Designed miniproteins, single chains, continued (4). Designs and how they scored, part 66

Each design is a single chain, and the fold is of that chain. pLDDT is the mean over its residues in the fold that is shown.

## One batch from the design tools (miniprotein)

Design m14248
Fold by ESMFold2-Fast:
Structure m14248 (fold): chain A 95 residues (1-95)
Amino acid sequence: AAALEEAREAARRAGIEAAEAALREAIAAGELRPEAEWSEEERRALRLGLLKAGEAQAVKYLVETQKLDAEEVKALQAEALARVEAEAAAWAAAE
């Protein structure tokens, strides 16, 4: 259903926003270097981390709100992993 897909996307976005907020708080607290001082590899790793956080929240939303069996959960986890891997491969190809 379209409403479920919209809710899943909202959960994905919320996961990314929460991870970004935590990152900003860590930088403000002096626990992490400011973004301007990061290497391209560090920025790339962070972008991948934010994507993983979003996908994890989308899967968590579906697991908590839907009656999913083990096979459905496994399929969602595989889809989330495939999206992260595809993005990482695209960044590697673009250099």
Scores: mean pLDDT 75

Design m14249
Fold by ESMFold2-Fast:
Structure m14249 (fold): chain A 68 residues (1-68)
Amino acid sequence: MLSPKERLIEKMRKRVEELEKTLSPGLQTVLRHYYEEIVKALEAGELSPEEAEKSMEELFAVIEQEAA
């Protein structure tokens, strides 16, 4: 059984992988970079799971707007 934190990381990773399929290489690099920063902060305890999920939703919104 995955912890709530591990489950959130897996959920975010799958969403990143799905978005990367529709993005330019430049946007893929940006998305991956910020995703790794959010995961690092979550693992270090600098972000709560709720804060990490909010940061990821904000990142997805920005990336989707740039891709449009």
Scores: mean pLDDT 79

Design m14250
Fold by ESMFold2-Fast:
Structure m14250 (fold): chain A 94 residues (1-94)
Amino acid sequence: SLEEIRKKLREALEAGDFEAIVKIVSENLDLLKEYARSRHIDPVGFLMALGNALALYRPGEPLEVAIDRGLKAVGDTLTDPEAAREFLRELLLP
């Protein structure tokens, strides 16, 4: 479920456990794509934004900064950047 993914990602981010972050995303790629599609977000662009936000995240920084960084890295690839931002906030913010 989305709530289980959110819980696992938040715990891994707080711990700075990059291996756990990669595993959680990799194990849930198809489900994350379906959630993106259900929100009318391009799933490939969404996953690239998510990947960039997570890869460059530093423990203790505001997650909104990581989200902005991820979205900026994808640029015009996203069909709806604001929908993607809101889904990233739903997924990553406590």
Scores: mean pLDDT 80

Design m14251
Fold by ESMFold2-Fast:
Structure m14251 (fold): chain A 81 residues (1-81)
Amino acid sequence: SFDEKLAEILKLIDELIADPSKLEEVTERLTEIFLTLSEEERDKALEAIGKHVKEKKASEEQEKLVLQAVVRALSRVERLR
């Protein structure tokens, strides 16, 4: 279900915030999940990621790292379509 995929996405974001060395691993996992989402589900997931990062009061560096993973994943999805 979408809710299960969203929970996995947010878990990956948490892992990346805790360990920046996981950037490539998290990007690959996000790419795989995003490929299974509709455009509407993807937009909801992106909104949820932004909200989650703010609620966790992530640093500017952590926010930038999350944005890097998301942007790279979206670029890979576009390239694979």
Scores: mean pLDDT 86

Design m14252
Fold by ESMFold2-Fast:
Structure m14252 (fold): chain A 65 residues (1-65)
Amino acid sequence: MVSQLVANELRAIGALLDGDREFEAYVDGEVVARGEIRNAEDVKEFIKALRKALEEGKKYVEVKF
């Protein structure tokens, strides 16, 4: 699994919590989540989407800002 990569990207997103940040999350080359990071709730929703994708058998996660 690539959970370490996901953790590092989520840590970076957490550091940007106070700004509008558009993002796209890719799993195995497909977009599985996109949106804006405006507050802590947006971060939690983003984490939830990535966790679901990984639990469904996806192996590689990338986040782009």
Scores: mean pLDDT 61

Design m14253
Fold by ESMFold2-Fast:
Structure m14253 (fold): chain A 77 residues (1-77)
Amino acid sequence: MPELSPEERARIEELARELEKLFLENKDAVLSDPEAFEKLKEKMGEIRAHLEAGDVEGFEKAVEEMKKILEEAKKKA
């Protein structure tokens, strides 16, 4: 029954918005690397699943992993 507290939801929403912005900023780098794009799609699904389950820890970890994928793609571009 427990769903996310308002504070937890706000944090998740902020992280999600940051991630979306980061993706848009690095769109060209990601699109030039099909493997990075595929990994990103997988992590997007994982992030969504954690959000739906109210798993804040899993969500934060998945977001951090996705940021690493984006930064790696950016460095290769």
Scores: mean pLDDT 75

Design m14254
Fold by ESMFold2-Fast:
Structure m14254 (fold): chain A 71 residues (1-71)
Amino acid sequence: MAVAVAVVPGASEELAREAAEAVRRASDLPVRKIEVRRLPDGSVQVGVMAPTAEAAEAALARIVEAVRRAL
Protein backbone atom coordinates (compact mmCIF):
# COMPACT_ATOMS: atom_id res chain seq x y z
CA MET A 1 0.00 0.00 0.00
CA ALA A 2 1.17 3.52 -0.83
CA VAL A 3 0.06 6.96 0.40
CA ALA A 4 0.30 10.33 -1.38
CA VAL A 5 -0.40 13.60 0.44
CA ALA A 6 -0.86 17.21 -0.68
CA VAL A 7 -1.79 20.47 1.05
CA VAL A 8 -4.15 22.84 -0.79
CA PRO A 9 -4.24 26.44 0.51
CA GLY A 10 -7.49 28.37 0.17
CA ALA A 11 -9.73 25.29 -0.13
CA SER A 12 -12.53 24.41 2.28
CA GLU A 13 -12.73 20.90 3.77
CA GLU A 14 -16.18 20.53 2.17
CA LEU A 15 -14.91 21.46 -1.31
CA ALA A 16 -11.97 19.05 -0.97
CA ARG A 17 -14.27 16.21 0.15
CA GLU A 18 -16.62 16.81 -2.81
CA ALA A 19 -13.69 16.86 -5.25
CA ALA A 20 -12.27 13.67 -3.70
CA GLU A 21 -15.62 11.85 -3.98
CA ALA A 22 -16.08 12.98 -7.60
CA VAL A 23 -12.58 11.76 -8.57
CA ARG A 24 -13.10 8.48 -6.68
CA ARG A 25 -16.39 7.79 -8.50
CA ALA A 26 -15.17 8.86 -11.97
CA SER A 27 -11.66 7.39 -11.73
CA ASP A 28 -10.44 4.07 -13.11
CA LEU A 29 -7.62 4.22 -10.54
CA PRO A 30 -7.58 1.65 -7.66
CA VAL A 31 -8.13 4.08 -4.76
CA ARG A 32 -8.72 2.42 -1.35
CA LYS A 33 -9.03 5.42 0.96
CA ILE A 34 -9.13 9.21 0.73
CA GLU A 35 -8.67 11.36 3.85
CA VAL A 36 -9.39 15.10 4.01
CA ARG A 37 -8.25 17.15 7.00
CA ARG A 38 -8.28 20.86 7.77
CA LEU A 39 -4.94 22.07 9.15
CA PRO A 40 -4.55 24.73 11.91
CA ASP A 41 -3.33 27.30 9.35
CA GLY A 42 -6.64 27.00 7.43
CA SER A 43 -5.26 24.95 4.53
CA VAL A 44 -6.64 21.50 3.66
CA GLN A 45 -4.61 18.28 3.55
CA VAL A 46 -5.67 15.51 1.16
CA GLY A 47 -4.29 11.99 1.49
CA VAL A 48 -4.83 9.10 -0.92
CA MET A 49 -4.12 5.42 -0.23
CA ALA A 50 -3.73 3.04 -3.17
CA PRO A 51 -1.98 -0.29 -3.98
CA THR A 52 0.85 1.55 -5.78
CA ALA A 53 2.58 4.93 -5.42
CA GLU A 54 1.76 5.72 -9.06
CA ALA A 55 -1.99 5.20 -8.47
CA ALA A 56 -1.97 7.23 -5.24
CA GLU A 57 -0.09 10.15 -6.87
CA ALA A 58 -2.32 10.11 -9.98
CA ALA A 59 -5.53 10.17 -7.92
CA LEU A 60 -4.17 12.93 -5.67
CA ALA A 61 -3.19 15.04 -8.71
CA ARG A 62 -6.75 14.75 -10.10
CA ILE A 63 -8.26 15.77 -6.75
CA VAL A 64 -5.93 18.78 -6.36
CA GLU A 65 -6.72 19.91 -9.93
CA ALA A 66 -10.49 19.54 -9.32
CA VAL A 67 -10.22 21.63 -6.12
CA ARG A 68 -8.18 24.35 -7.88
CA ARG A 69 -10.71 24.51 -10.74
CA ALA A 70 -13.58 24.98 -8.25
CA LEU A 71 -11.86 27.83 -6.32
Scores: mean pLDDT 80

Design m14255
Fold by ESMFold2-Fast:
Structure m14255 (fold): chain A 68 residues (1-68)
Amino acid sequence: GMQQELADLQAQKADTDARVAALEAQLAALKANGATQEQIMEAEIELGVTQMHRATLSTVIRRLERRL
């Protein structure tokens, strides 16, 4: 039912939030350790894609909450 779908999406968002935090830490470490511009850019792209996925999950959760 919608309640189970909402719970599953909230769990997915929690996992995605953790991944964003890990990628932010990785990017900070790359910058601190003098990584190449290419490595930094690749990490920024991965972080950006993951942030967009998080935003999509937040939108879907909000829409489901409004239907309950």
Scores: mean pLDDT 85

Design m14256
Fold by ESMFold2-Fast:
Structure m14256 (fold): chain A 94 residues (1-94)
Amino acid sequence: MPSPVEQRLDEIAARIDELYKQGKISEEEYNKLDLALTAIRVGLANPKSASGRAFARVARRQAEALLARSKNPELQELAREILEEAEAVLRLGE
């Protein structure tokens, strides 16, 4: 059974796929969101490791950059949720 965190990440991934399918986000934005989610999953597997924290920081930076650059409210909502999940992994690593 997937954890509540894994369920949230899967729901974010599904929303990213749907926005890309609808042409509401670019391939570059899709790839950055997908990379950020993958980085969160890697960080979550070992949140106290140096590599796990580094991946969580990468996800945080990607989400912050998307929030700063995008005027698309649906992309901003996804980036904000990814940022919150990355910050949660960093808190677990403390």
Scores: mean pLDDT 85

Design m14257
Fold by ESMFold2-Fast:
Structure m14257 (fold): chain A 66 residues (1-66)
Amino acid sequence: PTYRFTFSQPVDNAKIQAVITAAGGQVLEMTENSLIAKFPNASHRDLALGLLRELTQGNVEAQLIT
């Protein structure tokens, strides 16, 4: 499954990419305020989302775009 993550404020791209990779995801596209990443399943996406919420103080949303 492929997901879009949207941030309400600018983020550290290197830290965000490291979180996605650590959660087993692949970054497909990255902008200042969003990224698109592919995951093996929803559980890996949930791990990434939890880590991103901690990193961004909750300033992240995830949407399925497949």
Scores: mean pLDDT 80

Design m14258
Fold by ESMFold2-Fast:
Structure m14258 (fold): chain A 68 residues (1-68)
Amino acid sequence: SLEEYKKKIEKFIDEGVLNPVGAPDTDAQKIYMAVGYARKLAEDEKLSEEEKEELVKFAEEHVRKRLA
């Protein structure tokens, strides 16, 4: 379901984007990574454009809130 994909995106952001091991990323790079993950996930799962837009919007909003 779309909710399961949103939870997967949240986990990626919290564990893969905000707490990475290695070189520090800028806020812009973190947003880019989060949005890119959501877009790729939607494309790989062959979701509709509306569902893809929803996941991308969700990822950007979530990462921006976590960076605030």
Scores: mean pLDDT 80

Design m14259
Fold by ESMFold2-Fast:
Structure m14259 (fold): chain A 74 residues (1-74)
Amino acid sequence: MAEEKRRQGGLIVADALIDIAKEALSEEQIEEIRKVAEEGTPVDVAKKAAEKLKEEGAEEAYKKAKEIYDILSG
């Protein structure tokens, strides 16, 4: 698969997760998600976002991130 399509997929997932997460997560946590999006798979991005949202107790945002993770991983 082309690098552009892979990177675009990761960026789309990261952007959606950042929009969900930015009310609950710090700038540092958002930067970690962005770094995973550039170096990892979309599954890694969704997993990282879901873990951080769960730690912060953002239940609704966590559920949305987990749905994205489940779609990408299953």
Scores: mean pLDDT 73

Design m14260
Fold by ESMFold2-Fast:
Structure m14260 (fold): chain A 87 residues (1-87)
Amino acid sequence: VNAEVEKLIAEAEELIKELEELAKKNPDEQLRKQALNLIKTARAILEIIRKAAEAGKATEHDLQVLKEIIEALKKYIEELKKALEEQ
């Protein structure tokens, strides 16, 4: 569980970086604020789960939370990319 949690945290951090870059390119200030707030919340949750994994206390629930965060980040990234491409 702990090794899988660490791998998912790394994946989420890469998605956060991509979302930050997309947010910088978006001219809508409200949409940028929403993206940055999501990033801040995601980072806070990742830090809590990382500390649990370091203590050997990561759970199946932590895995599910990470998967949900990753899915949310992926969906938001996809929506911002489509908006930027004006499809």
Scores: mean pLDDT 77

Design m14261
Fold by ESMFold2-Fast:
Structure m14261 (fold): chain A 97 residues (1-97)
Amino acid sequence: SARQEELIRLVEELLERAKKAGLPEEFLELIEEALETLRGIRDLAGAAEAVRLLGEVTLLAAQEVAANPGDKALEEILRLAVRALDLAVALYEELAA
């Protein structure tokens, strides 16, 4: 799926930016788990799990931005997380139809 490939690319970029920003290992592990889930999507359950994981990543990214106001690197990480979550929801909706 072109959307699945775009989503994988976005989550790979999110992981690289999070590593460069020095975010905690637990945060990086969540992104890596989301990436593995996305690469292995075969059914609706896999797509639902990707949405759940990216939702958690987005919440944690928002908390990091709130704790570090004006940090442009963290703001960009949050922006990518939101975009990835939106695409994951769209992929889930396509598979559920």
Scores: mean pLDDT 87

Design m14262
Fold by ESMFold2-Fast:
Order: C-alpha cells, then sequence, then structure tokens
Structure m14262 (fold): chain A 85 residues (1-85)
C-alpha cells in the first residue's frame, strides 16, 4: 500500500511541467510518505490516497479528504482544475 502511494507520487512528479515543480513535488512526496508511515495509516487508507493522487490530487489534499476535512465535491473540483492545465 505505501508502495502504491510512492508509485502515484512518481506519476504525479513525471507529469509536472517544470523541473522546479518536479523537485518541489519530490520533496513534498517524501515528507508525505514519512508522515503516513509515522501516523500508522491503514492499507485501505494508503490505497485510497494513491488512487486520489493518480487522479491528479496533491498529496496534502488527498490526506485532508481521507481525514474528512474536504467534501467529495471539493476534491472533484480540484482534480478538474488541475486537468485543465
Amino acid sequence: ALEEVREALEELIASAPSEEEREALRLLGEQFLADLKAQGASEEELRKIAELIRRGLPPPIARDYIEGNLTEEQVEAIIAVRKER
């Protein structure tokens, strides 16, 4: 499951339009993976986070959604905006 999150992050990094954005996403992704491991995220939570990241959702936003801080409508709006870039 943590491997699935790492794979999703690598796909997100590869899709970034600039080298600077790729570097920023890589650093953010490593911190995010460390935080998920420290928090003891379940296999199910990790798989859901990986799926959201693959849909274009940034890691901190994916976590906010899983924690119940964001609605499904807000998540879909963020994904739509990112795909329009």
Scores: mean pLDDT 73

Design m14263
Fold by ESMFold2-Fast:
Structure m14263 (fold): chain A 89 residues (1-89)
Amino acid sequence: MPPELKEMLRKAGLEEALEYAEKAYEALKAGDKKAAAEYLAKALRIVAENIEKLAEMEAREFGLPLPSEEELKEIKEKVLAKAKELEAK
């Protein structure tokens, strides 16, 4: 995982999502695709639940305007859909 992404998740208070992402990466390196998918799905669900906080932090870091509520909802739904796909495997 990129160091900048780890730091952003940590600053957002999403250490649990970071822990699951690290577990997914280790499972993938070990060839355990099922465990990797399960951990990644858990990480994505936490990210989706906190998408507004992450968007606020990213906007602040890059000096960009905060995405609209509709844009954040669409991103959240896409992330959650990906988590559900991973859980089904």
Scores: mean pLDDT 75

Design m14264
Fold by ESMFold2-Fast:
Structure m14264 (fold): chain A 84 residues (1-84)
Amino acid sequence: DSQRKIQQIVSEAVAEALRVIGDALQEAIARGKRRLSKEEEEKVQKEAFQAMIDVLKKNLPSLDEEAQKQVEKDIERLKEIIEK
């Protein structure tokens, strides 16, 4: 079931992004900060989306042709977010 495999890969990608965000927030708290600066937020957001792209790309060869096309479209969309 390709759909379940896509869901697992997407869940893994989201979990990796949340880990990047969580680590950045914990580091800020450890430094006595209540919030990330706008510059720190932008950097963390780009790192989180890049982590998602990396997970999706790594799993791409394990998917069938139709699933690969769907995931490639998601990768392109995430790249557009990083470039802005």
Scores: mean pLDDT 80

Design m14265
Fold by ESMFold2-Fast:
Structure m14265 (fold): chain A 99 residues (1-99)
Amino acid sequence: MEELLEEARRLLEEATEHLKKAEEAIKAGDVEAAREHLEKAREARRRLEELVRELERLAESIEDPEERHKALLIVIGLRLAVIGLDFDIELLEEKIKAL
């Protein structure tokens, strides 16, 4: 589970960095660079969502109620992060279309 959590952190960081670069490209009027970074953010988000589903299954299999509860809270946090990425991606897509 620790290795999957570390991978989830890396994917979240990767998605966030690409969204930041997409926003910077939009401010510069670089539509092509903005689209490229947005696509990379979508790919990282998709991989993160798949990993979150795997983490949830693993968390649900934990026999110790306290450890299970702790693991499920982490999963909920990651699911909220994915929802946040979806909103950011949609907002940037609309900004690109307005250019």
Scores: mean pLDDT 87

Design m14266
Fold by ESMFold2-Fast:
Structure m14266 (fold): chain A 96 residues (1-96)
Amino acid sequence: DNLKLENFWKELDKDGDGVITAEELKEVLEKLLGRELSDEQVKKIIEKLEEDAGAEDKDGTIDKAEFLALLRTLDKDGDGTVSYEEFLEYLKELAK
């Protein structure tokens, strides 16, 4: 659901600068997962997100282009669709 994913990005990118910080991601993920995350877990999640997005620079943040590249990588069927639920499941796996 592209609309849900776009709304998720807008919630993360509260200041509209096109970049999501570890702090912003931690707050949103803790709310969505219903559990606390350590700073080490959040760092691991960001590092994995940057890796899966094909980012060359591991700067500890996620920009809009990296987010879109990540969604394309998660689209295993190549149909151009990644559901919000599939994205949440991906995040839950990273948080283990």
Scores: mean pLDDT 70

Design m14267
Fold by ESMFold2-Fast:
Structure m14267 (fold): chain A 73 residues (1-73)
Amino acid sequence: SMERQIILEESREMMRAMADAVAEAFERAREIAEREGLSVEEMRKKFLEELERRVPELRERVREIREEAEKKI
């Protein structure tokens, strides 16, 4: 039961980290689009660029979450 709870919490933390990265990328793209007067399609391209920029940090965070969970098992 403890191992199950640790795995569920790990999954929730990973989902939260992913959601945060997506939200940050979107907000950054929106700020750039508003400042530069970009179209919706150009904003979409900026959003994808900001997501790609955050992938290494997200991978590191996911690894940290997994390592923390493994230490408890």
Scores: mean pLDDT 81

Design m14268
Fold by ESMFold2-Fast:
Structure m14268 (fold): chain A 80 residues (1-80)
Amino acid sequence: DDLLARAAAVRDEGFKTGKAASEVAQIVGDGFGSYYRHHALAKASPDAAQAQALLAQGQQDLANYIAQAEAAVAAARAAA
């Protein structure tokens, strides 16, 4: 999944900033948590349409957290 790879990459970029390392790690961690929670809910859903909506929500949440983490990395680099 491209989103999981992107999340890991942004966390690594956060680590390289030093100052934003803990903030970016927390944001990415929250994103992974939302992603896997929605996957678990989708597996438990008896409705195929609802399962698809839950998977899409988890992917959207992770993408939003990736964007937030990317913004934090950019802000840390701009502040240097």
Scores: mean pLDDT 85

Design m14269
Fold by ESMFold2-Fast:
Structure m14269 (fold): chain A 76 residues (1-76)
Amino acid sequence: MDEVIEEVRKKLTDGVLKGEVVRAAREVIEELLRRGIITPEQAAALEEEVRRLDEELTPFEAGAAMRKRIIAVIEA
């Protein structure tokens, strides 16, 4: 689990630095779904939150919020 959480942190940090935070978040969500770590319902909810956060926040703030939300779903 720690390895998955660290991977999420690294991918979202890289996405923010490249100006591709939404793409990075979606790639992480798809990978977690493919690996069976989250359900299709959790993936759909996270994608909706990614869309909302991208609209409401700066890319840096959105990246931090997306990371926290994805990790919270993994830990649930």
Scores: mean pLDDT 78

Design m14270
Fold by ESMFold2-Fast:
Structure m14270 (fold): chain A 84 residues (1-84)
Amino acid sequence: SELEELTKRLTEVITEEVKSLPEYKDIPEEIIKEASEEVARYLAERILNPEKYPNVTAEEAHEEALKILEEKIKELSEKWKKEN
C-alpha cells in the first residue's frame, strides 16, 4: 500500500520531468509513463527500505535509475513500433 502510493506519486513527477527533456520529445507519452513507473518503483523501494541497501551510495542509485529509464524507454519503443 505505502509502496504503491509512493510509486504512483513518483511516477507522476518523473513522467513530467522526462516529458520536458528534448531527447524524449518524440517518445509517446504512454511509453514515458511506463518507463517512469519502473524507475519510480525502484526509487520507492529504496526510500521505504534503505536498510536493505547499506552499501549503495545515492550517486550509484541515481545512476541506476537513469539506466533503468533509458533501457525501459528503448525496450518499450521497439515493442510499440513493432505493434503499431
Scores: mean pLDDT 79

Design m14271
Fold by ESMFold2-Fast:
Order: C-alpha cells, then structure tokens, then sequence
Structure m14271 (fold): chain A 84 residues (1-84)
C-alpha cells in the first residue's frame, strides 16, 4: 500500500482555512479507506497542516492529489504532496 504526505502552509493564521483543510483531508481518508494522521503547527505567523495517509490505494492517491489541488485553488494555501 502507498503512503502519501500532504503539507499545507497558510501564510497567515486563519482558523477557517485550517478547518477547511482538515475537513477535506479527513473526508478523502473516509472516502478512500486510508488511515490519516493530521498535525497542526503554528510558526512565525504561519499555520502548517501535515497529513500522513497510510494504506492508500492507487485511486486513493489520485483523490488525495485532487482534493489538495482543489483546496489550494479555493483557499490560496500552499500545498506539497509526497508519495512513498
């Protein structure tokens, strides 16, 4: 099974954007049956959300990438995706 790490960086501490990011990432995990661990950190006026997905299917990887791209386009947050 594939592992996927998604890192989301918001340039400002914005609770609404963070909540939307977490909600979307949890929704994808529920839809794909993947296990997800989400960590939220605030550093230097930025909010960093890290989601680690385990037991991801090949279709799950594409859904995670799509959700991350849609989140970035809708909210303007920076998104990085690493597939292992």
Amino acid sequence: MIKVKVTITAEEVDEEKVEEAISRLEGVADTTGAEVEIKVEEKDGKTIVTAEFKNVSEKGVELIKKAAKELSEKTGVEVEIEVE
Scores: mean pLDDT 78

Design m14272
Fold by ESMFold2-Fast:
Structure m14272 (fold): chain A 93 residues (1-93)
Amino acid sequence: KLAENLYEAYREYSGLSDEELNLIIPKSLFEKIGEFLEKNGLFTPEDFYKITPEELMKELGLSKKTASKLVETLKLLAHYAELFPETAKLFER
């Protein structure tokens, strides 16, 4: 349930409400991101550092602002998982 974990982590780190998050990055987009990560074999925190805003713009049709915000969130998740290995297991589900 990678998409749900990504959404929850974005909610936690952004400090935004569900309504505010849906206006910036809708829940359906996290499903597409989960598919993108799976398709590209991105399963570890190190793999999240490989993701660029330009890549998400091309693959998911995101604006630069939305793509940059999402990449920022994914890199923050990767950094957190490196510090707390049990957290990494949750995102690899």
Scores: mean pLDDT 68

Design m14273
Fold by ESMFold2-Fast:
Structure m14273 (fold): chain A 96 residues (1-96)
Amino acid sequence: MKIPEDEKNPEIKELFEKAVEHLKAGNYREALEYASEAITLAIREEGLDSPTVVRGLELLAEAYEKMGLTEQAQRFRDEAEKIRERLKKEKGVEPE
């Protein structure tokens, strides 16, 4: 499991760290709150299709899975994957 150390925004990084801390402690509701705040900031700064939003959605998915809400977790993971694909297509990050 890779934690993104390269977050450009320290506030968003702090929210992710709080979300992960609460998730590991079994405080799933708090983990969801911190992950949602990180997503909100990322949407405001970069829009819905951003790597930061992808990370937030993956944290939401993990929290839902830990709560036994596997279908919701899978939906968040699927959305994260779709955003990642759109980012590659729109921004042309892969050199030939």
Scores: mean pLDDT 76

Design m14274
Fold by ESMFold2-Fast:
Structure m14274 (fold): chain A 87 residues (1-87)
Amino acid sequence: SLEEFRAASERPLEELAEAVRERLLAQGLPEEVAEAAAEAARDAVFAEEARRVLEEGLPPLANEELLEIAERAARATVEELRAREAA
């Protein structure tokens, strides 16, 4: 079920989100931006894995694919927040 899949993914997704947050903070981004980007990365990875595994019956994402999705989502979130701050 989606609920069981979510529960099984919780720890790996938390670790991914923490790694993204720490990396962005080390790059000098504000805490709120780093946290938003980390959350977006976690949500994007969860959504893609749920779609592939539960809807398409495919195996889980390879580590390289997972990291690429996370990085793309984090970058998009940072860019969106920067654009809003510049308004």
Scores: mean pLDDT 79

Design m14275
Fold by ESMFold2-Fast:
Parts: structure tokens; C-alpha cells; sequence
Structure m14275 (fold): chain A 66 residues (1-66)
């Protein structure tokens, strides 16, 4: 389950790069896996609504940092 993955890997650091084509900005930050899961929960419905409206202005890259 997702909860078990968070329990095992929640503290692992990941690099998240967010490219916003609307504002033409790129943000790069290091977040834990647990933090990333919370951000995905917030962003996922927004992206879904944007796609339903024919908008594709956010691109997100997630990289593992061993």
C-alpha cells in the first residue's frame, strides 16, 4: 500500500523539478518522499482539471537522489 511505501521510504530525499510553461518558470527543490506524496495529492486534481480544459502548462520531473 502507499502507506507502507511511505513508512519505508518517506525520509528518502528526491529532487523535484517543476516547469510552468504559463509563467515560464522552473523550480528545483529537494523533498522527502513523504513530502512529495502530499504535493502529488494537491497537484494531481489540478492537472486533471487543466487537461479536461485542454491546458498543459505544468511539467514535473522527479529524480531519485541516492
Amino acid sequence: SLAEVIAKHGERMLEVEIIDYETKTTTVEEVSFAELVERIKEISPIIKKQREEGKFNLQIFIRYKP
Scores: mean pLDDT 73

Design m14276
Fold by ESMFold2-Fast:
Structure m14276 (fold): chain A 89 residues (1-89)
Amino acid sequence: MKEVEERIKKLNEELEKKHKEIAKEMEKADEKKREELIYEDLELSWEYSRKLEELIREAGDGEAIARIDRAKPAREETIKKLEELRKKR
């Protein structure tokens, strides 16, 4: 358990660092580049969500798996939002 928790913590820290870097780039970017960075940020969040799900499945934590399943509607909504943003590009 602690080992999986530590890996999740590191994954979250890495995600936060990358979000900060993208935010800094957005401050310097023109309108078009800023839009691209927003999509990059959303893609990054999705990628990390997948990695987190894999770690939880490996741990075999039934409660955590049930929590992910309960969040499925919100996850599907996020995916649809990303697809809509990609179509607007």
Scores: mean pLDDT 71

Design m14277
Fold by ESMFold2-Fast:
Structure m14277 (fold): chain A 95 residues (1-95)
Amino acid sequence: SEEIQKLKEEAQKLADERNKLMEEAGKTFTDEEITAMTLYAVSKDPNASEEAKKKLEEILKKLTPEQRQRVLDYADKFVELEKKINEIIEKIKKL
């Protein structure tokens, strides 16, 4: 299907943007900040464990307010890209 192929290409572009953001994060942020971003993204899943949420709170306490704001702003961009990719995947599954 031409429609399925177009959706796959759109999902791939979003995945490429996500991968570029992840690469830039690895060059810009500390290991603790990267861990905080990962745990924050996981915490946005309704099925996220209480352990993951507690680990996020513990690591965020180690960061300055300025570091926390940068981490959360960056992680929100990552979460929005993942959401858009998942919406396209769900559209493909229904076709």
Scores: mean pLDDT 82

Design m14278
Fold by ESMFold2-Fast:
Structure m14278 (fold): chain A 59 residues (1-59)
Amino acid sequence: MSKSEQINLALEYHESLQKEAGKELTEKEKEMLIENMKKASDEELNLLANSILQAKKEE
């Protein structure tokens, strides 16, 4: 999975969690999350993506 795919996966998952909580991410919040994830290490993004994929399988 590419870094861009991992960032998109994390963003979509975070958006879904906020929606379940009755909240929606603003465009500014989405941009800030994407920027922060672009600054993260490849190892951190791999761990995050794997955690999200595992959580989705447990639903």
Scores: mean pLDDT 77

Design m14279
Fold by ESMFold2-Fast:
Structure m14279 (fold): chain A 92 residues (1-92)
Amino acid sequence: SLDEKIRKAAESYAKAAAEGAEEEKKLLEELYEKFKEKKKAELEYDEETNVYTLTITGDDNKKGTLITGEDEEYLKELEYEALKKVIEEGKK
């Protein structure tokens, strides 16, 4: 299912973040929970490359992107503020 694919992508990046930044891991876990409810996230799967792309749009029209196959260094370059806003809006 789509939810299962999103969960696997988020879990993969949460594991990568756990080696460096606990805060990034928590953000990804909260992101997954919010995706299930509000669809402020879009998941795209490319069958030719076996790559998942998760794009999150914040209230300021900022976007953060997660791509499977990227390393932990890539996570540090995400639009942290945009992802955080999407999660915080969902708590309201």
Scores: mean pLDDT 51

Design m14280
Fold by ESMFold2-Fast:
Structure m14280 (fold): chain A 58 residues (1-58)
Amino acid sequence: VEAAIDAVFAERAPGLSEEQRAQARRVAAALKEMAASLPGLTPAQAAALMDREIARIA
């Protein structure tokens, strides 16, 4: 799950400003904490959530 979130961040980060990248890092941390409380969350679902949040930031 964490690896999937980090992979989406790595893919999208080059297109983001420094401020957007900082916000995306905070979102990644929040999603990782959420995943720890939701053992049913798949890597694919976590990646999709991360991508959607980055799209909102950008």
Scores: mean pLDDT 78

Design m14281
Fold by ESMFold2-Fast:
Structure m14281 (fold): chain A 68 residues (1-68)
Amino acid sequence: MDRRTELIARVGLYLARHGWLTPEELAKLLGVSVEEVQQAIDELVARGAFERRKEGDRTLYRLAEAQP
C-alpha cells in the first residue's frame, strides 16, 4: 500500500474506535501533519464515508454509517 492509502485506513480505524475526532487530534495520534490528515478526510467525506460536525472552534469527523 502507498503511504496515503495507509493513512486513510488508519484515520478510519481511529474514528471507528474513538468516535468524533478533530484533524488536529488525528494528526497528533498518527504522527503526521494536519494537512495530510485533512486531505485524507476530504477524500473520505467526498466518498460518503465520513460525517462532519462543527463544535465551537473545532470541526469533528466520524465514520458514517451506511443507511439502507
Scores: mean pLDDT 73

Design m14282
Fold by ESMFold2-Fast:
Structure m14282 (fold): chain A 57 residues (1-57)
Amino acid sequence: LLEEGRRLAEEGRLEEAVEVYRKVDPANAESQFALGTVLRELGREDEARAQFLAALA
């Protein structure tokens, strides 16, 4: 799932990457950082910030 999400993001399929990353364990810091980055690229800054804070907790 993590590698699949990364592939989708690299292809510019940002919304699909979000769906895939959300299926990864919510406690996984690596997936939370990746999800935050994709959400920021989509302009969803509040959601991106929440994911970055979760990854750092």
Scores: mean pLDDT 76

